# Designed miniproteins, single chains, part 39

Each design is a single chain, and the fold is of that chain. pLDDT is the mean over its residues in the fold that is shown.

## One batch from the design tools (miniprotein)

Design m1328
Fold by ESMFold2-Fast:
Structure m1328 (fold): chain A 78 residues (1-78)
Amino acid sequence: STCEELFQKGEKAFKEKNYELAKHYYTEYLKRCDVDDIKNPNVVLAVSNILVSLKKLDLSDPELFAEYMLYYAGYRSL
Protein backbone atom coordinates (compact mmCIF):
# COMPACT_ATOMS: atom_id res chain seq x y z
CA SER A 1 0.00 0.00 0.00
CA THR A 2 0.99 3.68 -0.25
CA CYS A 3 1.39 3.80 3.55
CA GLU A 4 3.68 0.74 3.59
CA GLU A 5 5.65 2.23 0.66
CA LEU A 6 6.14 5.60 2.44
CA PHE A 7 7.27 3.88 5.65
CA GLN A 8 9.69 1.57 3.77
CA LYS A 9 11.15 4.52 1.82
CA GLY A 10 11.69 6.35 5.12
CA GLU A 11 13.46 3.31 6.62
CA LYS A 12 15.67 2.87 3.53
CA ALA A 13 16.67 6.56 3.50
CA PHE A 14 17.38 6.44 7.27
CA LYS A 15 19.59 3.32 6.88
CA GLU A 16 21.45 5.09 4.04
CA LYS A 17 21.96 8.14 6.35
CA ASN A 18 19.96 10.35 3.98
CA TYR A 19 18.33 12.18 6.89
CA GLU A 20 16.54 14.82 4.79
CA LEU A 21 14.87 12.12 2.66
CA ALA A 22 14.14 9.95 5.74
CA LYS A 23 12.42 12.91 7.46
CA HIS A 24 10.40 13.61 4.27
CA TYR A 25 9.03 10.05 3.89
CA TYR A 26 8.39 9.49 7.62
CA THR A 27 6.50 12.83 7.91
CA GLU A 28 4.45 11.98 4.78
CA TYR A 29 3.68 8.57 6.35
CA LEU A 30 2.44 10.24 9.57
CA LYS A 31 0.40 12.89 7.68
CA ARG A 32 -1.22 10.78 4.94
CA CYS A 33 -1.81 7.42 6.67
CA ASP A 34 -4.23 6.48 9.44
CA VAL A 35 -1.76 6.78 12.33
CA ASP A 36 -4.18 7.64 15.15
CA ASP A 37 -3.11 4.43 16.93
CA ILE A 38 -0.29 5.80 19.12
CA LYS A 39 0.50 2.19 20.15
CA ASN A 40 1.41 1.29 16.54
CA PRO A 41 5.17 0.48 16.63
CA ASN A 42 5.60 1.98 13.13
CA VAL A 43 4.29 5.34 14.42
CA VAL A 44 6.72 5.26 17.36
CA LEU A 45 9.60 4.26 15.06
CA ALA A 46 8.74 6.97 12.49
CA VAL A 47 8.65 9.71 15.17
CA SER A 48 11.87 8.41 16.77
CA ASN A 49 13.69 8.34 13.42
CA ILE A 50 12.41 11.85 12.51
CA LEU A 51 13.92 13.11 15.80
CA VAL A 52 17.27 11.40 15.08
CA SER A 53 17.24 12.77 11.50
CA LEU A 54 16.59 16.33 12.72
CA LYS A 55 19.49 16.04 15.22
CA LYS A 56 21.78 14.81 12.41
CA LEU A 57 20.76 17.68 10.09
CA ASP A 58 21.30 20.76 12.29
CA LEU A 59 19.54 21.82 15.50
CA SER A 60 21.14 25.31 15.30
CA ASP A 61 18.69 25.97 12.41
CA PRO A 62 15.60 27.59 14.07
CA GLU A 63 13.14 25.87 11.69
CA LEU A 64 14.68 22.41 12.26
CA PHE A 65 14.84 23.07 16.03
CA ALA A 66 11.14 24.05 16.08
CA GLU A 67 10.25 20.87 14.13
CA TYR A 68 12.38 18.80 16.54
CA MET A 69 10.61 20.26 19.61
CA LEU A 70 7.17 19.58 18.08
CA TYR A 71 7.99 15.90 17.34
CA TYR A 72 9.79 15.48 20.68
CA ALA A 73 6.68 16.69 22.57
CA GLY A 74 4.58 14.20 20.57
CA TYR A 75 7.06 11.37 21.23
CA ARG A 76 7.07 12.03 25.00
CA SER A 77 3.23 11.73 24.94
CA LEU A 78 3.29 8.18 23.43
Scores: mean pLDDT 78

Design m1329
Fold by ESMFold2-Fast:
Structure m1329 (fold): chain A 88 residues (1-88)
Amino acid sequence: MKVKEFEVLGSPEEAAKKLEEAAEYLKKMGDGVEIKVEASTEKDAEVALLKLIAAAEEAGKTVVKAESVTKKEESGKVYLKVTLTEVP
């Protein structure tokens, strides 16, 4: 099984597009999705993760689990890396 990595960077609109792509991939493939988020604040990074989970759950009774979460703060930015898996 291939885990697809998505980088959520840039403006809020660009980030939203990437999150939609990641959610769509998770819905269709039933595989793991690795999300790498770069944000100026912790809240922005958390909101991005929550949007992805909400979208995947709405897709049709899919249970989404965060398997691995790592956080880094560097150069005034917050980096969040998380692996989401679909559980039948």
Scores: mean pLDDT 64

Design m1330
Fold by ESMFold2-Fast:
Structure m1330 (fold): chain A 82 residues (1-82)
Amino acid sequence: MAKTLEELAKQYEKKGDNKKAAEWYTIAAGEYAYDGDLERAEKLLERALELDPDNSEAWMALAQVYERQGDLERAAEARQKA
């Protein structure tokens, strides 16, 4: 599932639909985080925020990933941007 969502995000990115790409990257990151792949989740959320820096859902998801990694300082910073 996560790989399919990531590919969908890439298709929107190729079309220049950065907001839709960021939404799908955020959903894909959630699936990777659920599976325990926090490193992959972090990379996809960073990509989502590069494409749509005002995406509150992506900032909140990134904060949750940072907390699960034990990086409480980065988690707090991400929450302030959400």
Scores: mean pLDDT 85

Design m1331
Fold by ESMFold2-Fast:
Order: structure tokens, then C-alpha cells, then sequence
Structure m1331 (fold): chain A 70 residues (1-70)
């Protein structure tokens, strides 16, 4: 299996969990998205170099955090 895909999935899952935690603690969607994106970048620096990965991850996390809305 592709190592890049595995790392992307792992980073996404952990970033999503971090975003959900911050959303639950603060009730602030922007803070949650920022925390999730930052977590993903800290786990895989390639997200900084690959704009597509960073943007797609951020958009997916935004959608999932939005789904947590009530």
C-alpha cells in the first residue's frame, strides 16, 4: 500500500480528533479548524509543501466539524 496514503489518513484522523476536542472545549469552529489543521501540519510537514493536501484536509475537517453542529 502507498505510504503517503497511510500517512495522510493517520494525520487526518488525528487532526480530526484534535479539532473535535477543541470544538467541544471552546464551542469555536474557527479555533477547532485551526487546531486540526495545525495538528496535521505538525504530524506531516509535507502538508505545508503540498497545498492540495493541506487544503483538502482542512475542507474535510471543516465539513466534519460542521456536522457536529447540534
Amino acid sequence: MEELEKKRKDAFDKAKAEGERISEETGNRVAALTAAYGKALSMDPRFKKTGELGKELYEKLKAEIEARKA
Scores: mean pLDDT 67

Design m1332
Fold by ESMFold2-Fast:
Structure m1332 (fold): chain A 77 residues (1-77)
Amino acid sequence: SSRERELEATKLALRAIAASTEVYLAEKTKDKEMVQYALRLVDETLEQVRASDLPQAVKDDLIARLEEIRERAKKVL
């Protein structure tokens, strides 16, 4: 249903916020282990978005956000 898709999209968006927060902490510490953990979290969330039954426009938005977070994490390495 529309409501169930909105809830799933919200859940994945919150996961992306968590990943962004982890990258922010990794940037602060300059700890390579923390950066690698943040990258794994982003990659796992990307796979969840790709596997989801969300509309393509919603997937594209979430993927774009996660790829920005991923690129930010790579710059800390």
Scores: mean pLDDT 83

Design m1333
Fold by ESMFold2-Fast:
Structure m1333 (fold): chain A 81 residues (1-81)
Amino acid sequence: SKATEYLRKIEELVEARKSLSEEERREIVIRATALALRYIGAEIQAELAKKKGDKEELEKAEKEKREVEEEIERLIEELEE
């Protein structure tokens, strides 16, 4: 899953940054985990919408996935500087 790949990358970036305080590391991990769970939820909603043939719900789920992916990418960029 893309969510698992994003979490792994963020964890690696956090471990690499020795300048981060313990509180900053915890905050980043919490943010990353919340975003990953939101992404997974949207993936589940998209698959359910496909099974039902609900195009409106599918579009909403795909939009949510894209928005969460953009937020994850911004977090990765912040960590990479």
Scores: mean pLDDT 84

Design m1334
Fold by ESMFold2-Fast:
Structure m1334 (fold): chain A 81 residues (1-81)
Amino acid sequence: MREELIKEVEEIYDEAVRLMQEAEARGDWDLAIEASVVAIHAATLLNILKRNPDYPLEEAQKDIEFIRKRLEEVRARLAAA
């Protein structure tokens, strides 16, 4: 359902912002920039899902998988540092 996808994207956005803040606190500006890009992608998808009821849910799921993969990469790099 679209509302479930919206909640998932909101969660991804919140996590990306937290990872960005954590990277900034460490002085890891490169990682902070990568986390900010994930947050921007999530915010853009959120706007699309809220404004465009014709946006295919299948496309939204693919977008979410792509963003989530990038989030996981950022999380792994932050944890390894």
Scores: mean pLDDT 85

Design m1335
Fold by ESMFold2-Fast:
Structure m1335 (fold): chain A 110 residues (1-110)
Amino acid sequence: MEEIIERLKSIKEQLDKAIEEARAAGHTEVADMLEQLKKAIDELIRALEEGADPSTILDLINQALKLIDKAIETVKKSDVDPELKERIINTLQQAKDELEKIKAEVEKRS
């Protein structure tokens, strides 16, 4: 449990950096989308800390994964500079890969 929470906190830290870069570049829509994803990760952390049922945890993971896919599409269609776009997409892809691993671990325990 603690290791999963630490991994999710690491995802939040990377999202904070991406949010700051997007806002500094004037890409408010992208920054707002990343903040929605960060909120979903916060909700998942809270559910894990409160000992929520595996079914609830899996639902929250699936919601976060859906938000990541939407965020990737939003960034791809945005007017964000190519280098910043690549950094944000890489951050989102890393978050997706980590959440997929966490999902598999939760499913194995269920």
Scores: mean pLDDT 86

Design m1336
Fold by ESMFold2-Fast:
Structure m1336 (fold): chain A 83 residues (1-83)
Amino acid sequence: SQMEIELKVLLLMIVAGGELYLLERIKENRPDATELQAAQIASLRRTLEELRELAEKSEDPELREKALRRAEEIEAGIAALQA
């Protein structure tokens, strides 16, 4: 249902933010743990892919725009942390 899609989009936005925060903490506290960092980046990218797919299925254009914009912000955060 659309309500289930919208709830999942909101949840994935929260999860993606949390995974980026976790990646930042790992990079700060464990800069030597390159395999762990790579695994967290891969997990976060999978979350973003699912977020984008579900956002495009949402009938709420405002929620869709917010979710896609949030995904772009998080991708920029990943790129900044990989620099």
Scores: mean pLDDT 87

Design m1337
Fold by ESMFold2-Fast:
Structure m1337 (fold): chain A 85 residues (1-85)
Amino acid sequence: MKVTWEDLNDPEKIDAIAEQLAEDIRKYGKGGLISAVLALQFTPKELRPELARRVAQALGDMRPELLEASKDILPKEVVEALEEA
């Protein structure tokens, strides 16, 4: 995983992290989805919905795959952010 714990706590890095997670999903498929779900799970509660929304927006057509991977693992507010993106 290329994202550090410190990066997940930095609101200025949300866009860069979202693009990186989206690219990992496009490149690695299921492996990228697992990494994105873990990154969202370990993101601070206050930044988590915005990161989820930015990842979903960056994914475009692959957003449904991230939503399906997330709904059984991530909190309701994160799943709602993915659905509303």
Scores: mean pLDDT 74

Design m1338
Fold by ESMFold2-Fast:
Structure m1338 (fold): chain A 76 residues (1-76)
Amino acid sequence: MSLEEIAAATAAEAARLARNMPPEEAARQAEKDTLDRWPEVASVEVEVEVGPRSARATATVTDKAGNTATATATVE
C-alpha cells in the first residue's frame, strides 16, 4: 500500500467511527489501528469534525523514512 492509501484508509475509518463514538475517541482509535496495522508508519495524526448528519476526518501519516501523506474522508 502507498502512504497516500494508508492515509485515506485511516481518514475513512476515523470518519466511520465518529458516527458511533466521540470524535476524539474515533481519532485515537484510527491512529492506533494504523500504527498496529502498518509497520512502515512512524506517526499518525487524525482530526475529526462532526456535523449534524456527517463526520469528516483528516489523517496525516508519516513513515519511518520521513515521507508524509494527508487524506480527508467524509461519511454522511
Scores: mean pLDDT 84

Design m1339
Fold by ESMFold2-Fast:
Structure m1339 (fold): chain A 74 residues (1-74)
Amino acid sequence: ARPKRVIEIKSDDTEENVRKKLAEAERAIAAGDTDLEIVFDLDPSDQKGIDMVNEFLDRLSAARAAREAARAAA
């Protein structure tokens, strides 16, 4: 059995809650957790939520690229 870590980001979440959830996801990915499910349930009109998610995706992409590069270099 694989216990999934599920992080759901909704437009109803406060900015602080979104930030905490994104930080938790980023830490889990940095730790090498592959059993992480991130769900984005944002209203298209929620530009604040979309902006926060886009910034997170940039950081996530950079972290994943660094991990793959380190593995390829080994």
Scores: mean pLDDT 73

Design m1340
Fold by ESMFold2-Fast:
Structure m1340 (fold): chain A 111 residues (1-111)
Amino acid sequence: SLDELIDKIAQELGIELTPEEKEAVKRIVERTQEKFYLNDEELKTLVKLAILLVHAVRTGDFTPFLEFLKSLKDKKLNPYAIGAFFEAALEVLGDRLPEELQRLLRASSKI
């Protein structure tokens, strides 16, 4: 299940999500899946991105999220899946994201 996948990846990252943060991660992933079909590798990758992003909102440190996102440039991840993720993240977290990051995600979500 998505809940079990989120818990597993959060544990692998050493991140303890609050119930509200876990719900935000779940909403981002579910909205991404509504926009674009994700295979198992894409789903795992986007769950990790969502966890890093939501955790960054609490800590104020977006560096782990940005570095992981940068690492995906060398992976053959579908650009449409990433675009759908950025749109979903803006819909769920918009008011909680720094304005600079909102602009970056909006510019990158052309679909």
Scores: mean pLDDT 83

Design m1341
Fold by ESMFold2-Fast:
Structure m1341 (fold): chain A 67 residues (1-67)
Amino acid sequence: MEEEIERNRERIDAEVQALFDGMRAAIKALAPKVKPTSPAEVQRQAMREIFGAGVDAANALRKELEA
């Protein structure tokens, strides 16, 4: 019981870490391309890409752990 809870906690922590790592990588890649003076549409697209990269990284890790 305790061990199963710890395993699930570690898995969730790993997925959260992957999400943050994916988001940080996307921010670093987009930083030279997106400025505060960029058109609103470009800024919205950047936000979508940052969130999407994080979610994709977390989902990829989850699929790998389930394989």
Scores: mean pLDDT 75

Design m1342
Fold by ESMFold2-Fast:
Structure m1342 (fold): chain A 75 residues (1-75)
Amino acid sequence: SRMEEARRKALEALEGLERAFREGRFSPEDFLKAIDTFEGQIRQLLEAGLLSEEEARELLARLERLREEVEEELE
């Protein structure tokens, strides 16, 4: 279904961002921009009914943890 595909792609993209951060592939500033873009996409998928509130909350919580880790590297 479109919901299952949207959920899978969102999870894969999030896992990709988390991996890229651990590998140091982007500057912290570029990472923060990517996180902001992805947060917007997750909210849009939630509004479109392609993600449940629970799924969106879990993905956004993981993005917030990643943001905190990236912001610590800007010190």
Scores: mean pLDDT 81

Design m1343
Fold by ESMFold2-Fast:
Structure m1343 (fold): chain A 94 residues (1-94)
Amino acid sequence: SKEELIELLEKALEHIGKAIEALKKGDVETALEHLREALEHVKAIEDKLPLAPLVIKNIERAIEALKKGDVLEAEIELGVAELALAVELVVLRK
């Protein structure tokens, strides 16, 4: 349903936001936990939203960047993912 889709999007956005805040504190382990949760929520709706496959790839690239110690690349990838999900959420609420 539309309501279930909105709930999954809001949970994914919340986890991305928490990952970004963890990175600002230098807490890569907490950031990775939140990114894995965000990834699970977006994968659940992969076939429902045009930008979902792109968001999945951005989150996956952020995780790989963090594993290599590239926090800046991870933050850029997460910024793109967050914006794409926010756009999808605004469109769904209309």
Scores: mean pLDDT 88

Design m1344
Fold by ESMFold2-Fast:
Structure m1344 (fold): chain A 74 residues (1-74)
Amino acid sequence: SAEREKLEKELEELKKELEELAKQSTRADIAQFLQMAVEAIDRALEENASKEELERLKKGVLEGLKIAKDWEAS
């Protein structure tokens, strides 16, 4: 579906942002979280996860990314 294709594209773009931030992170705990998020996206896309699962993953990753950015800025 077009909605699923949009989610897949959004997750692929989010993955690129997570990979870049992981390389720039000075904190090992944050870098590990970001890398785990990248791996979760890769697995979900590879396993052809449902639209509902992709939406849940996107929400969780975005919430985690916001927290990670706030902690890096602190």
Scores: mean pLDDT 81

Design m1345
Fold by ESMFold2-Fast:
Structure m1345 (fold): chain A 77 residues (1-77)
Amino acid sequence: LSKLLKEVEDEVRRRAREAGLSEEDIERAVKAAREALPKALKEKDPIKQRQIVMSVSLERGVSAEGANIVVDVVLEA
């Protein structure tokens, strides 16, 4: 889990920077991915996984663009 978490955090940070998000938004997105990943891994339904990751991201104040990046990266893990 810890190795996968680091890979997910690194990928979220990379994609968010490439998308031109602010450093504050990037750090919120990374924290959202850290919180959402273990919750998403317990869910087998991809639609519910997407909803979990999206809600965690938005609750943490991630932008809509950043939240979509977090969802895509976590679901690819």
Scores: mean pLDDT 86

Design m1346
Fold by ESMFold2-Fast:
Structure m1346 (fold): chain A 107 residues (1-107)
Amino acid sequence: MTIEEKILEVYDEELARIREVVKDNPEFQAKVDELDAKAREEIEKNKGDFEKTYEVLLNYFDELGKLAQELLDKATGEQKQRAIEAAKIVNEMKLKIGDLYYEYKKK
């Protein structure tokens, strides 16, 4: 398995966790799906370019983080807790994928 395939596997696993957390918020889920579709389109255009794939994912995480912050600012009660959990998962994705990127550069 290539490093690019490993990064996409981690991305898919963590995105599934985000979708589960926001399943009761169709507006948030729709925005997550829109951002994911754009990220996958750009990754496919740059297939085989690991540096570009990583760049696309970093931009995606930034946009997803902004979306989670917007929801957090407007949410109350259980919706606020779900927004916090989604933001935590986004941060975990960034760390896991960043670790894989730096491990690749070190070797």
Scores: mean pLDDT 77

Design m1347
Fold by ESMFold2-Fast:
Structure m1347 (fold): chain A 100 residues (1-100)
Amino acid sequence: SEIDELYERVARVAERLGVPLIKIPEDATEGEKVGRLFFQLDRIYEALRERGEVTPEVEEALKKLHEAFQKYLRGEITLEEVLKAMREAIDAVERQVERL
């Protein structure tokens, strides 16, 4: 699934940065998986920020993801739309981490 693909990509980034992985329960709903993926990206952002390695591209992509996630929690946007914002944020983070 798209969520599982995005989680695998985020897990690889977390492993490279030494960031602990957030456990996803086997019986997790799609909404719970999205929430855990969002918080995993927040932990990655904190690790990059502590290293002084946050680019404007990563900052803007994560800001957009945060806004999209809040809208998703309020039922204002679809799962597809929040996953699009997550993919864009993961793309930006992967580009930044490749340069380390």
Scores: mean pLDDT 84

Design m1348
Fold by ESMFold2-Fast:
Structure m1348 (fold): chain A 94 residues (1-94)
Amino acid sequence: PTTVIVIEIKAPEGASKEEMEKARKEFLEFAASRPDVIAEVRTAVIEEDKTIIFELVLKPGADVEAAKKEVEEFMKKLGEKTGFEVKIKVLTLE
């Protein structure tokens, strides 16, 4: 089974492309700091909705609950700093 953490961040009204790119880079740097847990990062931008989607593919045997908690804590701080709305979902693919 493959575990994927899906994160959607939605920019507030009036947010610039630069602000969105900064948020995207900050999260990608966070993910890159955890090569022990994260196998792959996929990202997409829905420009019309001002939404960035991240998919974190976890390594087999990774602690899913610990990884989710770290992502939630990072995203809470990002949302408080930027006003981005954050949604997190965990998918298990068989």
Scores: mean pLDDT 83

Design m1349
Fold by ESMFold2-Fast:
Structure m1349 (fold): chain A 94 residues (1-94)
Amino acid sequence: SKQQALLRSVSYRFASMSWRVESDMYRKAGFEDLAKKSEELSDLLEQRSDALDAYAANPSAALQAQIAALDAQIDEKAKEFSKLYKQKKDEIKF
């Protein structure tokens, strides 16, 4: 439904903001690679939210395909971040 799409958009915007804050924290701590991955996730989540807002306003097959592509990219980047974080977790103190 349109309302469900809007609620998901809001949720993803908050997630994007959280990853943006984490990116800044990692950069200040000297973890530039984790900062970059957090920034990439933040950007993709924001793009996902924008696509969901557009879909809620006027649903189309093109927007549905864009949303699916963004979901796949977010999943891949989240896996990359998780792998990198696991390698560095013992060095991360904040």
Scores: mean pLDDT 84

Design m1350
Fold by ESMFold2-Fast:
Structure m1350 (fold): chain A 82 residues (1-82)
Amino acid sequence: DTIEKLRRFYEQAKSMSEEEQKWLAELLERRAAQEPENATLWLAVGIAYALLGDEEKAAEALERAREAGMDEEVVEETRRLI
């Protein structure tokens, strides 16, 4: 279940230090750029930037997930999570 995986990722990332969260966000963004059709990676990028307080990058990543074919319900659940 994609939402359960994203919720576990959110809880794990939330427990990280700010430095670790920044590293994770940058790592995921670089990976998503290499796999732009991997909608789940873009959702993870959105969660990571939301935890850093970067609402603009989080919103952009969620839109990229939608463009990559992620179900609207999954995108909305992810938005509610963060």
Scores: mean pLDDT 84

Design m1351
Fold by ESMFold2-Fast:
Structure m1351 (fold): chain A 85 residues (1-85)
Amino acid sequence: MPPEIERLKEAIERLRRVREEAKRVLGEDSPIAKEMDRKIEELEKLYRDFGSGKIIVSPEEIEEKVREVEAFIEEVKRKIREYLA
């Protein structure tokens, strides 16, 4: 697998773990938990479609999405820390 797609898969897995923590701390019906569920679904579809050759995306586009996911994870972790403080 290209390094970019492996990083995307890893980012999705990290997002799933942070989602479980967010649901536990902030609640399953919290806006952030619902947004995380939507993003995970979208990213998993992208991963499947790109991996199967159904869509064509540049490495740059994948890298951009990985950066977006990492930034979102960091924002969610910040909100969880603030809630627990």
Scores: mean pLDDT 80

Design m1352
Fold by ESMFold2-Fast:
Structure m1352 (fold): chain A 97 residues (1-97)
Amino acid sequence: MEEAERALKELEETLKKIQEEIAKLKKEGKYEEAEKLVKENTPKLQAQALEALALRLPLLDEAEKEEVREGAELILAESSDERLRELAQRILELLEE
């Protein structure tokens, strides 16, 4: 459980830094650079988020689990990243069993 809290905190710090950089680029009108930063970091952040989420699944209520299910299904529908699809599939399996 301490490991899950640490992973979440690290993810939150990484997300905040990336969001601040994206906001700065957008404010400067550098939309192409902002899109590139999102594209490069999104798979890594999503993988970290899914790994942290898998550790937290037993702690989630039914509404939170439903949101997780919807998010995982969306990744399977829209993502071409095989690692993200594998992690999303694993999350769905953990939610069912």
Scores: mean pLDDT 74

Design m1353
Fold by ESMFold2-Fast:
Structure m1353 (fold): chain A 120 residues (1-120)
Amino acid sequence: SSKVEEMKKLAKEISELMKKIIELLKKHVPKEKLNLKELEEKAKKIQELLEKLIKAVEEKASPEEIAKIFKELLEEHNKFEEIVREAAKHLSEEKKKEVDKLLKEINEKLRKLALLAGES
């Protein structure tokens, strides 16, 4: 369906934005100030939950099951954002603004994904 294709596109864009944030933090944050392992584990879990959400919508799972997956996705995303914001304290003002913009783009795409999943 066109809706599932839009969700797949949003999930890919979210994954690419997370990758950009991680690469920026790896380049500009001192290793001792970046919990890279936890950040990468959260990014992987988010990718798995995005795939699970899309599959649930494609297979016409119940609204309650879809809502459960989306709730877990938001909880993992909140943890990812917390780690990113802590690391970003060690960035220049220019790079902090760049990270803030990328996080805002992820949040906008997650809102669009929620709308598409809720209409299923």
Scores: mean pLDDT 90

Design m1354
Fold by ESMFold2-Fast:
Structure m1354 (fold): chain A 98 residues (1-98)
Amino acid sequence: PSLKELITMQLFLTGITAQELIEYRRYEGIDEEHAKEEKEAVELALQAQKALVAGDFATAQALLRQIRDIEREEYEKYGDPIEKLHVEIVDDMLSLLE
């Protein structure tokens, strides 16, 4: 696959994972602020995917940095190792775009 296809796939998988986590945690006692932050990360991931497909790498990089910052903040607040994995995945995607 091309670099664009690989990054698009990774963003798609990240977006799906975040959506599943938001839905799962609605029933597991996640607070409203945490749920909002997870939803924001999903919405940014979908926007980044669209930017990558359009060849707008500058917009995609900016959106990926915002996603990383949200996931990092969630990891720092809640200690969830899945948020740390999301940061690592986004950092890998940013490295591919540099």
Scores: mean pLDDT 71

Design m1355
Fold by ESMFold2-Fast:
Formats: structure tokens, C-alpha cells, sequence
Structure m1355 (fold): chain A 98 residues (1-98)
């Protein structure tokens, strides 16, 4: 990922509202695919532990199925089997760039 994509990933995972999330990921299907992979493979509690903070309230109100539907419209779900170590490294780099 580029530094811009790491920043987008962090901004999306920490977005306070759905419009801020949309703004963060707009035009980046790879970042969207990574977010889907993270959400489909890990619980919100696991993600919050790795992130070191709570996920936004609106994020927890969405089901993983809603994100799958959204990504199907955007096209691409390439990161279906992401490891915990990969998520930790992605979030660490995202924090450094943000």
C-alpha cells in the first residue's frame, strides 16, 4: 500500500460518521477490500484491541453482510484470508502515516 492508502485505511477505521468513512475510502477499492477482509475475519473487539481504540459506533451498527454487499457493488473481495499479523502491521503503518 502507498502512504496515502495507509492514511485512508486509518481514517476509514476511525471515521465518526458514515459520510466520513465514504470520503476516506472514495475511489480506493483496494482499501475497501482490506476493510472487508478485516471485518469478515475478526470481531469488532479483536479489531479494537489491535487498533488500540474503540471502533466508531456507526461502524458496529453495520453487519459484515452489509459491507460484503457494498464491496460487491464496488467490485473486488481479494483479501478474503488476511492474518492477524497482517492486520496488526497494516494498522501500525496506518497510525504512523495518520
Amino acid sequence: LTDEQYKKLYEALTAKTAPEFDKAVEGDPEVLALIYAILSNFSYEEIEKILGRELPEWFKSLSKEQYLTFLAVVGGTKYRKITKEEVENLIKKAKEVA
Scores: mean pLDDT 71

Design m1356
Fold by ESMFold2-Fast:
Structure m1356 (fold): chain A 83 residues (1-83)
Amino acid sequence: AMTAEELVQKLADKFSELLNAGKTPEEIVEELRKTLRELLPQVSDPEVQAFLQRLIDEIEKTKDPEEAFRLAARGLAELMKRV
């Protein structure tokens, strides 16, 4: 089982790696969405799991890559405040 702190660290590291690699907002959103889906079943905290599911839903609902990127970045920042 994954702790909220481990999850936040993995997502923050992935986000930083993609930004440093010069990935586009669309590519960053796609990779973060994949990472969130991979990690979601490993999360032990039901509240964190519900937060992540909502974040995935918001990202997938948004058809604009720039808006999806902003939602992902905001969601990650809010998740970081919970740990």
Scores: mean pLDDT 77

Design m1357
Fold by ESMFold2-Fast:
Structure m1357 (fold): chain A 106 residues (1-106)
Amino acid sequence: MSPEEQVVKEVEEEIARTMAEVEARLAAQDLDGVAALVDRFMAWVRELAEKSSSETVEKIEELLVEFNKRLIALGVENKVPATKLTGLALRAVGEMEEIRLEHKRR
């Protein structure tokens, strides 16, 4: 039983929930809704990462890389324009870098 394992599990569960909502929004042609879902998810992950150890943050980063890959794949499948898809991917990457920089500060 590890607090780190529990945090990782919570992130995995939230990714699954967020991806289901993203798929529904893409089916509805609601790209602004997708951007809002990504922003909300990343804000939640950032708050969680601030309270986590470096080892837990590294595991969260691995999960966020997989989340971003799934987001891109789902966007391609739903024929999202490349420019808009790049914008969505960059939003996630920007928040990942902020999480990393905060944790690197001692």
Scores: mean pLDDT 77

Design m1358
Fold by ESMFold2-Fast:
Structure m1358 (fold): chain A 108 residues (1-108)
Amino acid sequence: DKKIEELFKKAEELIEEILKLTKGEKGKETVEKLKTISLGSLKKAYEEGNKEQQEKALKDLELLVKLLEIILALLEEKKEKAEELKKELGLDEEEIKDIEAAVKEIKE
């Protein structure tokens, strides 16, 4: 499916951009886990899974791409863009705190 290939490419590009803004060892470990554990797990579920697992992987990948865009916007200090993306996703205050915690780890 062309759309899932484009989403994997977008996720990899966003992770590479986040890595360029990452300076500390703790931040590098956090971003590496996004690439190897989160993205790798979704790719395996899509390649090896049944139809239902592939559909779930597509939805989870779409969410991951949007979360990575918010993280990148926050790292670039584009606060207005980050707030717009958070509203588009319909994130609650607790979900926003989790993203802000991830950004803090990436900056460390």
Scores: mean pLDDT 78

Design m1359
Fold by ESMFold2-Fast:
Structure m1359 (fold): chain A 85 residues (1-85)
Amino acid sequence: NRLEELARRLEEGRKRLEEAIKNGDKEKIEEALGEIERVLREAYEAAPELFPLIQEAVGALQARDYEKFLSLLREIVKRLRELAE
């Protein structure tokens, strides 16, 4: 299922981002953010009803609120899995 695959990829990206932030690795943070952006774009195309939540996540990222961003990614993963059935 496409939505389940997107949820898994987003969860993996979130974990990579969380670890990169912990280690202070700017290059890995940028790499993880690039992967997450790609998955969020695909998620929006597959489930447009996620747009408000994705917008909120982008807002948190622009504010450099990584804790809120990671929390919102967990919420998007949950919503994708709910929509996969």
Scores: mean pLDDT 86

Design m1360
Fold by ESMFold2-Fast:
Structure m1360 (fold): chain A 77 residues (1-77)
Amino acid sequence: SMKFKAEGDGGGVGEVDGSSQESALEAGRKVAESGGTRVTMESEKGGVGTARVPSVDEEGAAEAVSLAGAGAHARSG
């Protein structure tokens, strides 16, 4: 499976295994804790995706991580 790095504009950083929803939730929690409004996901192959975080909860941040991850995966070739 593809690995990703998640980075919130508030400074929260996490790693996501593309096959693991649990890792996406953990990265989302770290992004939410940083108070960020956007998350950037970069794949190990250099694909990049971004998504807006609704900024109020860990669930919304995790969803943004998943959406940004899908974009990064699509751009990884």
Scores: mean pLDDT 72

